# Ledger of designs, part 47: designed miniproteins, single chains, continued (2)

Each design is a single chain, and the fold is of that chain. pLDDT is the mean over its residues in the fold that is shown.

## One batch from the design tools (miniprotein)

Design m5609
Fold by ESMFold2-Fast:
Structure m5609 (fold): chain A 95 residues (1-95)
Amino acid sequence: SLLLQGTSLVFAALANAVGAYVHTEIGRRYLEEGDLEKAREELERAREELERAREFLEEARRLAEQEPSLKPAAEKAEEVVREAEEEVEEAEEEL
């Protein structure tokens, strides 16, 4: 089912976007403490999670073209992924 496959991809995108957010927050705490090595490691993990979130979102968006009932969920996932991207990019600039 396209609906089931698309819903799973939306959940995967959201889970990875949350992961990017969490690692970004941990990275920022290390930046505040002056631990640049741990900050870099956490922001690298945030970047990896963000990349996975984007891949799942791209697949979900392709399925939403064939299954329009997925569009609202894909749009919400796109907003969450975009917010995670902004947070990761902002934290990386502080390195």
Scores: mean pLDDT 90

Design m5610
Fold by ESMFold2-Fast:
Structure m5610 (fold): chain A 63 residues (1-63)
Amino acid sequence: KKVEEFIQLAVELHERARTLTPQQMKEAVEEFKKKAEELGYEVEIDVDPENPRLIAISFKKKK
């Protein structure tokens, strides 16, 4: 169940990236990190400063 919630959050972030402004994208990324940590996942998100819509997400399940 936790993995399903995490996957759903990641999908929503990816879909929203297409319609968000750069400022909203930064906020969405921060919220995603916070929620992922609450679900037991450690995430690192690398956002291209020249193109904040281009995101590399690395994650690992926390114990």
Scores: mean pLDDT 69

Design m5611
Fold by ESMFold2-Fast:
Structure m5611 (fold): chain A 81 residues (1-81)
Amino acid sequence: MALEERGAENMYKVLMKAAEMAKEKGLTEVADKIRELARRMKEAVRAGDVEAAEKAAEELEKVIKDNGLEDILKEAVAELQ
């Protein structure tokens, strides 16, 4: 349980950093969507709602791929480790 909560918090921080980077590149609407999906994933994990967490993760993956943000996500992970 504690390790799972820590993992969710770390993922939330990575996604919030990625959203900040997207906003800095002028992608404000995309940044807002990433923040909302990050919040939904964190809440779903804390509630033990695997289906809601997976749905939010799928939507997040599509947003990242559709907007070419894979490099931003990778950089956010590197900066927060």
Scores: mean pLDDT 77

Design m5612
Fold by ESMFold2-Fast:
Structure m5612 (fold): chain A 93 residues (1-93)
Amino acid sequence: MQPILRLAQERDSFGLEEVRRLAEELAGEELPELSPEEVEALEQLLALINERRVRTVEGLLEALVELAVSVLGEDRVEEIRADAAAVLARIRA
């Protein structure tokens, strides 16, 4: 189970620190340090998840697409959806 979805199912709201802690616990190892850009993107994603009460993989995909569309523009929605789906597939593996 993905750390973000697990926290969303167990809690009404959660932050990046809780996601990182759970991810490290599930991986059984220390995760690499996130870049400032990755931290900002994840914080925006977590804000959307908390605001919309996302609890499914499909909901997480929609939140990722919406965040990416806000940065890259609406014309890239289908490309962004494909990229987000590929990322989620890798995280599930």
Scores: mean pLDDT 63

Design m5613
Fold by ESMFold2-Fast:
Structure m5613 (fold): chain A 65 residues (1-65)
Amino acid sequence: RELDLAVTEVALAVMKSLGYVEDFEVVGDVIRVRLNTEDPEKAEEARRMAELLRRETGLEIELLE
């Protein structure tokens, strides 16, 4: 859904600003999220947030290292 995508993009933008995510892009129906591998604790938190976003929105989120 359009609203679910917009909410997810806002959440990922906030995570990027806080250093949990390096970058993200939308490719068709998939959201690709690049993890901050320089900080294992932040990478782990980003993985948890991605799991919650998948559960809440049903969107396909692909994690990249």
Scores: mean pLDDT 78

Design m5614
Fold by ESMFold2-Fast:
Structure m5614 (fold): chain A 90 residues (1-90)
Amino acid sequence: SEEIYKKLMKEIENIDKYPKSFVESIKISVENFPLFDLGNMEQLAKLLAGLVKDPNNSPSIKEVALMLYFIAKKKGYDLDEFVKTVSSYL
């Protein structure tokens, strides 16, 4: 959804305003989670959308935004394209 894309990008643009401990915890989680090393952008986008939609996981918009930012950095993906692709499944 375009609205979800805009919300996620706004949170990423404000990354410097978040507590450093929060940002670092998301970064470490992405860097050390082997599942995020698998698949192409489309496959990861579907996987992440599924995790976000799971009521048992229900991460905050800020957690999702930072996770997408660090995954894009780790995988060398274009951030805008990746966030837009994930948002298309939300």
Scores: mean pLDDT 79

Design m5615
Fold by ESMFold2-Fast:
Structure m5615 (fold): chain A 74 residues (1-74)
Amino acid sequence: MEEVEKVVEDARAQLEAAKAAGAPKSTIIDIYNEAVKRVRELAEKLGLSPLEVHRYLGRIHEAAVDALDAVDAA
């Protein structure tokens, strides 16, 4: 559980940094895809329920959408 929390928080921090740096959409999408992959790998290893996985992915999705919206506004 703690390992997944760290991946989620690290991903959110990377997405926030990418947003602040004005990174292109491709960079934001790459960060998002890698984070989703890491969460799914840990979920399999730790035996997380589909609901727990959905909640972790939702937090990453929110940060990615926020970063992508900033690119579209520029």
Scores: mean pLDDT 83

Design m5616
Fold by ESMFold2-Fast:
Structure m5616 (fold): chain A 89 residues (1-89)
Amino acid sequence: SSAIERIEELKRRAIEAIRRGDDEAALRAIEEIFELALENIETDPEVLEKALEALEEVARVAREEGREEVALEAEIRIGLLRIKKAILK
């Protein structure tokens, strides 16, 4: 899926941004991963799972690097996706 490839690219961009201290770039990448998950939530469960995995890894790296606001924003989006997934079942 092109969406899965895009999520993997955005995950890499977010992690690189976190490591260089570019919170704005990291937050943009997190938002794009979240939007891709929402666009595909009813049609492609694999895209949702890949987005959750990506956001969890981004949140972990953000915490390790001391980027607490970036970690929080990723964690909020993980929570929202899990809630939407539960409602959709």
Scores: mean pLDDT 88

Design m5617
Fold by ESMFold2-Fast:
Structure m5617 (fold): chain A 55 residues (1-55)
Amino acid sequence: SAEELAELEALIEKFKLDAETAATLRSLITDSHMPFEQVLQLLVKNEVITEEEAR
């Protein structure tokens, strides 16, 4: 949804994620309809962000 994409864009800017990672995350939400919370868990699992930062 547009709200989840807005939250993702804020996350990308906050953590200064590279363009390739950002494109992958956008596709997960838009094409795979992955919930934003699941995207956050994926980022934690891959050590991109901490569990504290995912709150």
Scores: mean pLDDT 78

Design m5618
Fold by ESMFold2-Fast:
Structure m5618 (fold): chain A 86 residues (1-86)
Amino acid sequence: SMEERIKEIQKIAEEAVELIEKGEEKSKIEELLEKLLSLSGVEADVALANVYKALKEKGLLTEEEEKRLKPFVERTRALVAAERAA
């Protein structure tokens, strides 16, 4: 179901952020990121934006990751701006 899909996306994002915070398992972080990138929709965009923020705050954001994640971050910022305007 849609609800089950949202829970799965949140779980993947939470696991990725936790690993980034610990500075561990670079290969696992990439695997989880690839999983999120294979998904579509607002929930996946928000999840990828959260991963981007964690990578940036830890100084782990590479130029390649910046390029890959930027569209998802921009879509999430647009969503937040729309909610703030309402």
Scores: mean pLDDT 79

Design m5619
Fold by ESMFold2-Fast:
Structure m5619 (fold): chain A 62 residues (1-62)
Amino acid sequence: DDRERVAAGARELAEQGDASGAYSAAGEGMKHGITSREGARAAGRAAEQGDAEAAGRYALSK
């Protein structure tokens, strides 16, 4: 599956300060069964707080 791509996308967008982009990247993971809705929301929230590592980890949370 696309787990590495989803996590990298969420982390990269969070590093750039793009919380909505990080949420959208994690949301793509939901279509592939990689991420839950709660995980995608947590990734976006982590990005808002400037925590790129957490954004990437939550993008893989199911």
Scores: mean pLDDT 78

Design m5620
Fold by ESMFold2-Fast:
Structure m5620 (fold): chain A 82 residues (1-82)
Amino acid sequence: KKLKFKLPNGKIVEVEVEESDSAIDILEKIKEKNPELDPIFDDLIEILKKDPEKAKKLQEKILSFEDNSTIDLPELLNEIFS
């Protein structure tokens, strides 16, 4: 399915998300379209590798959105890491 992600820099990026994608897979797809955010996404991916429960929660939340939904990524991340 196609999801739109609002990024910390205010840009919206469309990503094709598969049901089998991990949270890290999804973040890497977003990163590919926005190399200016590489340091932010690299840090986030490292954090998720150390916290598999948070990674699973993030994946579940992202996959719960319907096709063509817009996700505020900073807001979602704050919810997951609260």
Scores: mean pLDDT 80

Design m5621
Fold by ESMFold2-Fast:
Structure m5621 (fold): chain A 100 residues (1-100)
Amino acid sequence: MQQIQQIIDDMGNMINNVQDSSMTNSNDQQISQIQNFSNQMDGYIDQMMSLITDPQSQSYLQQARDYVNNAKSSTDSLQGMTDIYKSYLYARYAYLIEVQ
């Protein structure tokens, strides 16, 4: 539980850093950053998967993984960033269900 909260906090800090750096970069540079952030999100999701036991939480975490995979394959920086943010939201949903 406390370990999952720390992972969610780390994800949130990553997303905040992403938003600050993306406003002035070219689309190609933003896509490269999105791929890097997607790899970081995969690491966080793997950690959460090892800690989550609730089937509904596992379902939300799988949706988070699906959005990360969509972000990795995106050629549109706005779509890729949207998918990373949706992944973060589903990871948060997984956490909220797990701690109930």
Scores: mean pLDDT 79

Design m5622
Fold by ESMFold2-Fast:
Structure m5622 (fold): chain A 80 residues (1-80)
Amino acid sequence: ALTPEEKAQRVAELKAAFVEAFYDPQASTSTIFEAAAGILELEGEAALVNFLVTELHLPQQNAEAIVQIIKDMGLRYVPA
């Protein structure tokens, strides 16, 4: 299990990876979804929605739709 400090660091790294991939036209869509799935598993739905709204300036409805897509796809965060 991750310590609270390690979890916070990992979430920060996943958020940075998401932002970088989201604004990079050469980045794989899978990289974006893997980062989002990691945030969802480590911090939960509310934290992922809040991140998408505050950092990416997405409408609440769009942020919630992304969370639902990840859940529907059965995506799991698998480290390494």
Scores: mean pLDDT 75

Design m5623
Fold by ESMFold2-Fast:
Structure m5623 (fold): chain A 68 residues (1-68)
Amino acid sequence: SALEETKARLEELADQALAAGEAGDEATMNRVLAEMFRLLDSQPPEERARLWEHFAAHVNARYAARRA
């Protein structure tokens, strides 16, 4: 579904932003974050809350796995 594809893309963008942040690559991190926000803003309002919850859960899971 389009929602599942959007969730997968958000996960990919989150991983790219985290990797860029760890590398100190602020330019790449800012570009990826801008793309993520554009993707979220393009979604219907009723889907945005679910997508933010999915994004937060993914980031929290990545953070927990790193224990950092």
Scores: mean pLDDT 79

Design m5624
Fold by ESMFold2-Fast:
Structure m5624 (fold): chain A 66 residues (1-66)
Amino acid sequence: ADPRAAAEAAARAKTRDDAGAAASLAMFSYGNPEEGKRAGEAAGAAPTPEEAARIGQLAGDRAVEA
């Protein structure tokens, strides 16, 4: 998976499920599959959809260094 595409998907996440998938994909591409899984689970378990989207966006941003 392309980390840039994953970061863009995370930034556009509108639901917990989308945020979780984007976060997992972004961190997996970054080379941290463990963090990717944690980010995805954290997004899915977030108390609000907005917080889930934030987790996804953060993971996506971290996957893209430049």
Scores: mean pLDDT 60

Design m5625
Fold by ESMFold2-Fast:
Parts: C-alpha cells; sequence; structure tokens
Structure m5625 (fold): chain A 58 residues (1-58)
C-alpha cells in the first residue's frame, strides 16, 4: 500500500514538472510553470520519503 502511494506521488510529481516546463517553454507562462515545477518536486520528495522510510525497510 505505501509503496503504491509513493509511486503514485512520484508519477504525479513528474507529470506536474513536465506540464510546468511546457507552460514555460511553449506558452511563456513562467510564474505558473514554476509553481507547478515546485509542486511536482514536493510530491516527488514526499513519494521518495514514503518509499525509503524505515517503515518500508529502505
Amino acid sequence: MLEELGNQLIAEGQRLIALGRQLIDVYGQTALGQQLIDQGQELIALGQFILTAPLLGA
């Protein structure tokens, strides 16, 4: 269960980073794109923490 949650958070974070980069590179929406990148990085960090926490033996 926690491994699945961690993987889902990482996947969602990566998706937000990709969308944020597209908003900057294609649409020129730097502020919104940066916000999505920051949110995506936070989700990835949380997902990695869940996967590597002592509770999961990593």
Scores: mean pLDDT 79

Design m5626
Fold by ESMFold2-Fast:
Structure m5626 (fold): chain A 83 residues (1-83)
Amino acid sequence: SEAQELLRRAGAVASRLPDSNPYADPLQRALVRLYLLLEERAPEEEIARELGRLSDVLTATAKAVPELAAELLELARQARRLA
């Protein structure tokens, strides 16, 4: 699904953040929450809500990490579109 593809792409970008970056843990938690909902085949409304939260976390991370901002903002827009 598009949400699963988004999760894979966002995970790849997240892996490029050093563990010392304060946005690494919040982003990883958002990705894990979305992953679990997709695995459990949760209702579309719950998946949409979590996609919205992921979009917010990606946007916040982009503001703090200029070197990844373009990729993070593109992923944030995709998450918002799917929400």
Scores: mean pLDDT 84

Design m5627
Fold by ESMFold2-Fast:
Structure m5627 (fold): chain A 99 residues (1-99)
Amino acid sequence: SKKEEVKKLLLETSELLARASELAEAGDADGALEALREAKRTLEKLAELVKDDPKEYQSFQGLVKVVDKLEALVRAGELGEASAAARILSAVLSAVAKS
């Protein structure tokens, strides 16, 4: 079902953000950027999947913008801030997927 596919993509995005957090914490900026780029792709798939629901669509577009800000933090060398923010976002998306 559409709801099951949304849950799977939310969990996949959560796992990618957790990976980005771990890589940023380890000082691997390039690895963190690749994980964030993959998370952004899964969020874009989520937005497309829910495009007929304006509230859900806007929410996932908003999350894409949050990931863009995390990429900017990594590029600026703010790896600790990027790691912390990615970890929080990962936990939030995991909780949403389980609700």
Scores: mean pLDDT 89

Design m5628
Fold by ESMFold2-Fast:
Structure m5628 (fold): chain A 101 residues (1-101)
Amino acid sequence: MDQVLKDLELILESLENEQSSPEAYRALLRLAQTLSDEETSPLVLAVDIPLFVVRLAERYLNTKDEQVKKLLIRILEVMLDKFNFPKYRDRYKRLIEELRK
């Protein structure tokens, strides 16, 4: 899905540069909409980036698209490198291992 790849690239660039853009925010909202359920609204995921990244990686965990896998691994690695969230470190590491299968 071409739009998912573009949205993942926009989010990765935003996280790597620690800068938001209107395009990155729209990408975040589009992906959050696909990840929302009865317990978690898209707006909650748009403000809780550590949780958003967990839900995003879990949604695409079994993807056969190598570009999607590569972008998700890079997003998770950026979260581990730039953002110190001890609560999510082990979860992000496990998600990277699963995506590399």
Scores: mean pLDDT 79

Design m5629
Fold by ESMFold2-Fast:
Structure m5629 (fold): chain A 83 residues (1-83)
Amino acid sequence: NAERMDKIAEAAGPLSSEQVARISGQELLVLSTMDGDESRVVEVDFSSNPELKGEFWRTAASAVLTPEQAEGIGKAAKSLHVK
């Protein structure tokens, strides 16, 4: 949602791999369900659908984050899901 994305944008700056992993672990849970991202939070298993989660993350986050930051986080989340 916008409020959390605003916090990420403020902290995003030049994200480290550790920050990306932490942020993706929390925010992807919210953004993974775009059809209910504002009022619905569900636990999602990234190992089952890592591409789907990454795509939803980039799409939702890009509304607040720059396209570069959103893409970077999405890509890093796929390679750094649990780092």
Scores: mean pLDDT 43

Design m5630
Fold by ESMFold2-Fast:
Structure m5630 (fold): chain A 57 residues (1-57)
Amino acid sequence: SARIASFGAVQEALMNGQSDEEAFKKGVEAALKAGADKEEAERLAQQGLDAWRRNQS
C-alpha cells in the first residue's frame, strides 16, 4: 500500500542519516509510485515522520 511504501521510505532515509526534509521527499515519492495522489502522498509522508519521531522519544 502507499502508506507502507511511504513509511518504509521515510524510515530508511532517517536510518541512513538523511534530514527530515529528505525523508519527507522520499516518502512522497514512494507513495506516488504506489498510486497515491499528491495530497495523500504528502499526508502519508508526514504521518511517517510523526510516527518515527514518536517511536524515537
Scores: mean pLDDT 82

Design m5631
Fold by ESMFold2-Fast:
Structure m5631 (fold): chain A 84 residues (1-84)
Amino acid sequence: SKRENLLKAIGHVLRAMGLLLQVALSGQGDPALTQEAINSARQGRQYALDAGDQKLQQHADQIYDAAKASLDAGSPSHAQQLFG
């Protein structure tokens, strides 16, 4: 249902945000945690899309993009920019 997809989207986005925040605050690139953040953001985006929630999809995309950029660069810089 839309409600179930929305709750799953929120859960996955929150997990992705928490993982990526951990990477940002550590000041170190952590490929394993960053990959988990990418996977969680991707799942959150899909559930947000299925729920028809464009704002939550946008938030998932922002987290995904920052995580992917951090992984590709081998540094936490893009994750740090997302959170300030």
Scores: mean pLDDT 86

Design m5632
Fold by ESMFold2-Fast:
Order: sequence, then C-alpha cells, then structure tokens
Structure m5632 (fold): chain A 67 residues (1-67)
Amino acid sequence: APVVDKKKEEEIIEEATKVAGLPEEVARELIEAIRNRDRERYLAALRRIAEHLGLSLDDVAALEARW
C-alpha cells in the first residue's frame, strides 16, 4: 500500500538529511522518483547529490541496495 512505502521513503530521507544535510526540496525530488517507481531517476539523483556533497560511494551503494 502507498502508506507503507511512505514510511520507507521517510527513513531514506532522514538518513540523507542527517548524513548530507540535504534541504527538504531535494528530499522531495527523491520522494517523487520513489513514488513514480522511476529507479533510474532515483539512482541518478542520488549519484549527482553524492558527488556534489562528497559522499562516499559506499553510502550510495547502501541506499541502492535498500531498493
């Protein structure tokens, strides 16, 4: 159900905001990709954000593995 998916989305957002300090606008873009089941956009957005913020590839891989 969509309600259950929202809880997982919130967990991912909390990790991203705590680790990377991302603003809510960026988090919302990730949520939209998740809701639309657009995995390619979701992964592309995560990679660009991680590269820009200097996050480790291990952190990106962990988020990808949860999908």
Scores: mean pLDDT 63

Design m5633
Fold by ESMFold2-Fast:
Structure m5633 (fold): chain A 66 residues (1-66)
Amino acid sequence: MAEAVTQLVIKEVEELIKEDPSATVEDARRIADRAIAAFADQLSEEEKRAILERVVEHARRLLEEQ
């Protein structure tokens, strides 16, 4: 589950950055928070933290390459 949620959020963040070049890491964090909340019953606290960390790092890297 955690990997599926991570991939879903990363895809949403990539689409957001392509559609809106002014998108920020905070926007990516909001997308991650919403996905984590939707799957909260299927994720441990450590998995939630790992998903958020991976998504934020991915968004930061994409924005730096912009």
Scores: mean pLDDT 80

Design m5634
Fold by ESMFold2-Fast:
Structure m5634 (fold): chain A 85 residues (1-85)
Amino acid sequence: SVMDVLLEAYEETSDEINRLRQQGIDLSFDDGFRLFLRVMAERLATLSPEQQQQLVERLRSLVRTYARINHLDVDELLEEMDRIL
């Protein structure tokens, strides 16, 4: 499902962030978010146009919710998403 692709991208990103931490590299939130978006872009390339649209819309909704809960700039995060995806 589209949600499975999103969860797999999150897991892949989390594994890479943890690998870097073990090497003494602690990524900023902005760097981690960009890494996640790049992993997502690679996953999107394997999906149909309909699935791509559904996944991007779901991701937009999740980014808005996460940003509001964590008091982050939602517009800045969505702009970064649009640049990479």
Scores: mean pLDDT 84

Design m5635
Fold by ESMFold2-Fast:
Order: structure tokens, then sequence, then C-alpha cells
Structure m5635 (fold): chain A 99 residues (1-99)
């Protein structure tokens, strides 16, 4: 279904954010600020994609096309994305404090 496709796409973006978080940790540890900036741009692009998926998902929910189970799964993935983004923010704040 369209809902299941959106859930799969959001899950894929979450996995990409996890990979970018690990790459960002390495870039910060190496003081590779050029690489860190590149990774943060990729994070921003993924966040934009996740926001578009969320808008499409909530539109389908408003139309009564989303089950309670699918809504719970969607909210769980968004919570995990928020946790990854908080870790990214903490790393950025730590790196800026070292300048």
Amino acid sequence: SEVDQLLQQLQALKEQLKELLEQLKEAVANKDWAKAKEILQQVKDIVGQAQQIAQQFYRLAQQGKVTDEQLKQFESILQEIDEILLEIGDLVNEAEAQK
C-alpha cells in the first residue's frame, strides 16, 4: 500500500541518518571540518525528505487510510529519527565548543 511504502521510505531514511551519525563522529574525531560540513548537508537533505514523507503520511491519516498499528509504527520511527538528530546536535555543539 502507499502507507507501507511511506513507512519503508521513512525507515530507510532513519538507517541513512544512523550511517551519517557514525561518519560525523569519525569526521569530528579527526577534526575533518570539511567532511563534517558535507555530512551535515546530507543530514539536512534527509530531514527535508523525512518531513515530506510525514506530510504525505498525515494526509493519508486524515483521509482515514492509516491503521492505528501503522500510525504507531510511524511515530516510533520518527522518535528514533529525533533521537539520532539529538545526537548529531550534541556532536555539533561539542565540536563548536572546541573552536
Scores: mean pLDDT 89

Design m5636
Fold by ESMFold2-Fast:
Structure m5636 (fold): chain A 52 residues (1-52)
Amino acid sequence: TSRQQAIDDNRAAAELLDQAAKQSTDPLIKGILHLFSASSRHVADRLEARLR
């Protein structure tokens, strides 16, 4: 379903954001990237919960 693609895309985005956070030397930017990564994972988890 289209929701499966949205789940996969959000999980992939979270991974990319975590990788970007590892490359960031600014603690503020690093924190923001981790927050966005966590947000993308939460969106994926909520979409997955509503899939059935």
Scores: mean pLDDT 81

Design m5637
Fold by ESMFold2-Fast:
Structure m5637 (fold): chain A 71 residues (1-71)
Amino acid sequence: SLAQLSQELTIALVGGKPKEETLALLKQAFPQATQGELVDIEKKIVSALKEGKPFTNELPAYIEKILLELS
């Protein structure tokens, strides 16, 4: 589900997981996206997190909102 994927992305991003793990999770949400498109989506998520500065407990919901806007 998108909610589960948003939780997994939160753990990957906050936990400092390798970029290829984050991109693999994004590929599950956007299976038709190219590698370049996935990199751009990741940049948008990281930028939104820097701008919004959500509290840790709000991160999964915030990421889910971004993914919905990109879908």
Scores: mean pLDDT 77

Design m5638
Fold by ESMFold2-Fast:
Structure m5638 (fold): chain A 93 residues (1-93)
Amino acid sequence: VKRELLKQVLVENEKYGAIVALLREELDGKEVIVILVEIRLKSKFNEEPKILEARVEGLPEEEALKYFEKIVELLKEGKFEEVEKLIEELNKK
């Protein structure tokens, strides 16, 4: 499997740190877009980070970037439930 990192952003505030990564994977001749979100609450440093993953075959890079930017915006606003919903919507595509 060939994996390429297209974009990564760190979101920090007083309550949490989050990493959002946009990746392209090639598997069995098919291109898959992966959006990973790792959230670590500052009050729970000894707990494993919460990981959300969207994996979409055939998603155009332009659309993937729009979803990535929306996820980053929602994380900056602390809207975690909306991030989870958006990841679920992507996984249905």
Scores: mean pLDDT 78

Design m5639
Fold by ESMFold2-Fast:
Structure m5639 (fold): chain A 68 residues (1-68)
Amino acid sequence: EENLKKFAEDVYRAAKNAIDEGNFPAAEVHLERLRELAEKARQMGYDDLAEFVEEKIKEVEELIKKKR
C-alpha cells in the first residue's frame, strides 16, 4: 500500500508539473494513471488510498479546466 501511495504522489506531482508547463497531453496521461490507481486501490480494498487518489484526480481535473 505505501509503495502505491508514493507512486500516486509521484504521478500527481508529474501531472501538476505538466499543467504548469502547459503540456496538457502529458497531464492527461498522468491523470489516466491516477484513475487506474484509484480503481486498483478500490479493487484491493485499500479504501483510504483510493480516496486519497480520487482527491488528487479531482484536483488535477480542476487545474486542467482552469488552465485550458
Scores: mean pLDDT 81

Design m5640
Fold by ESMFold2-Fast:
Structure m5640 (fold): chain A 60 residues (1-60)
Amino acid sequence: SLEEDLERLKKEIKELMKTKSIFEVAQYLSKRLVELQKRYSPEDVRKIALELIKEINKLK
């Protein structure tokens, strides 16, 4: 589901932020969003992207 993919991506990004720069995390996010575009509507992908950006900003 959308919520399960979002939760998984939040966990993955949190782990990546322990060892990777914010730019590397952003590149990873871009790659994952391209894959999500194949499975979800543009509106849902945008919603996921915004939620992930919010989580990244909280972890800074």
Scores: mean pLDDT 80

Design m5641
Fold by ESMFold2-Fast:
Structure m5641 (fold): chain A 75 residues (1-75)
Amino acid sequence: PGTMVTITVTGLTPGSTVEVLVRDEDGRLVVRATATADSSGVATVPLGLPSGTYSWEVVDASTGETVASGTVTVP
C-alpha cells in the first residue's frame, strides 16, 4: 500500500509533454510518469508512493531539459 502524493509543476510551455522521474533515498528510480501542461502551463501528477523520502525531477520530453525538481516525504 502507498500514499497518494501530488506533484504540481508550473511555468511550463502550454501543451508540452513532461516526464516526471521519482527516485528513492538510495537514488533508485521508482516512478516514471508523463503529463501534459494545461493552457496555463501547469501539470499535475498524482503518484502512489510507499513511506519514505523521494527526490523528483520534471524533464521536458522534447528537449530533455530539467524544468523543475524537488523532494517529498511520505509518512
Scores: mean pLDDT 79

Design m5642
Fold by ESMFold2-Fast:
Structure m5642 (fold): chain A 63 residues (1-63)
Amino acid sequence: SEIYTLTIVGERPGLTSRGETIEKGETVQVTSIRPSSIPGELVATMTDGEQLVVGESDVEITK
């Protein structure tokens, strides 16, 4: 399966389904990325199966 590298580039951190934060400058590997029900928000699935919620303008995605 393909893995994407998601980097937080904005001031708003990412929030995981377990309540952890991914801060500006941090990277996380994800297996999928989908639009959230909230406009401008994305939901990614991390390699451990957790969900990560991020602002669309706060991230860079690399394959």
Scores: mean pLDDT 84

Design m5643
Fold by ESMFold2-Fast:
Structure m5643 (fold): chain A 69 residues (1-69)
Amino acid sequence: MLERAREEALAALPPRDRRVVEVQLERHPGVGTPDAELARLAGVSPRTASRAKDAFGDLLQEELDRARA
C-alpha cells in the first residue's frame, strides 16, 4: 500500500517537484529533511522545496485514502 501510493503520488508531480521529492526519499525515508538542505540538494529555492513536499504529501494522502475507500 504505502510503496505503491508513494510511486503514484511521485508520478503525478511535475518534473521539478518530483526531483525535490526524489532527493528527499533518497536520503532517509521517514526522517524530515530541512527545506533549506533539500533545496540545496535539488537546486531549487527553499520555498520551492517546501511547496513540493506539501504537494507530494497531499497526493500521497489522496492515494492512501483511495486505497482505504
Scores: mean pLDDT 73

Design m5644
Fold by ESMFold2-Fast:
Structure m5644 (fold): chain A 110 residues (1-110)
Amino acid sequence: SSEDEKLVQIFKELIKEIVEVFKKNGVEESLIAELEERLSELLKKTEEKLKKAKTKEEKRAIVTEFLHEVAEEVNKTIEKSNLSEENKNELAKEVRELLVKASQKLDEVI
């Protein structure tokens, strides 16, 4: 549906913004590549779930699960990075702000 296409575009932009923030903060390219691949797999699974969803409530649950799984993968990647604890906290805060913004945009579509 056109609604599902809008949700997927917001997810793709979120992944792109997360990758750019990680690059800007000096996270290792190998960890960024691993994160990008993992987030792409999550997106693919989420797109398949959205195609099967019959209600707006089911779509909201799928969107919430995706954002939660993205946050978990991000936190794991930050923890593996060689950044200082202060820089890890700042990166986590910046990504949290991206997730909040994406959540607001997704709520406007559903």
Scores: mean pLDDT 90

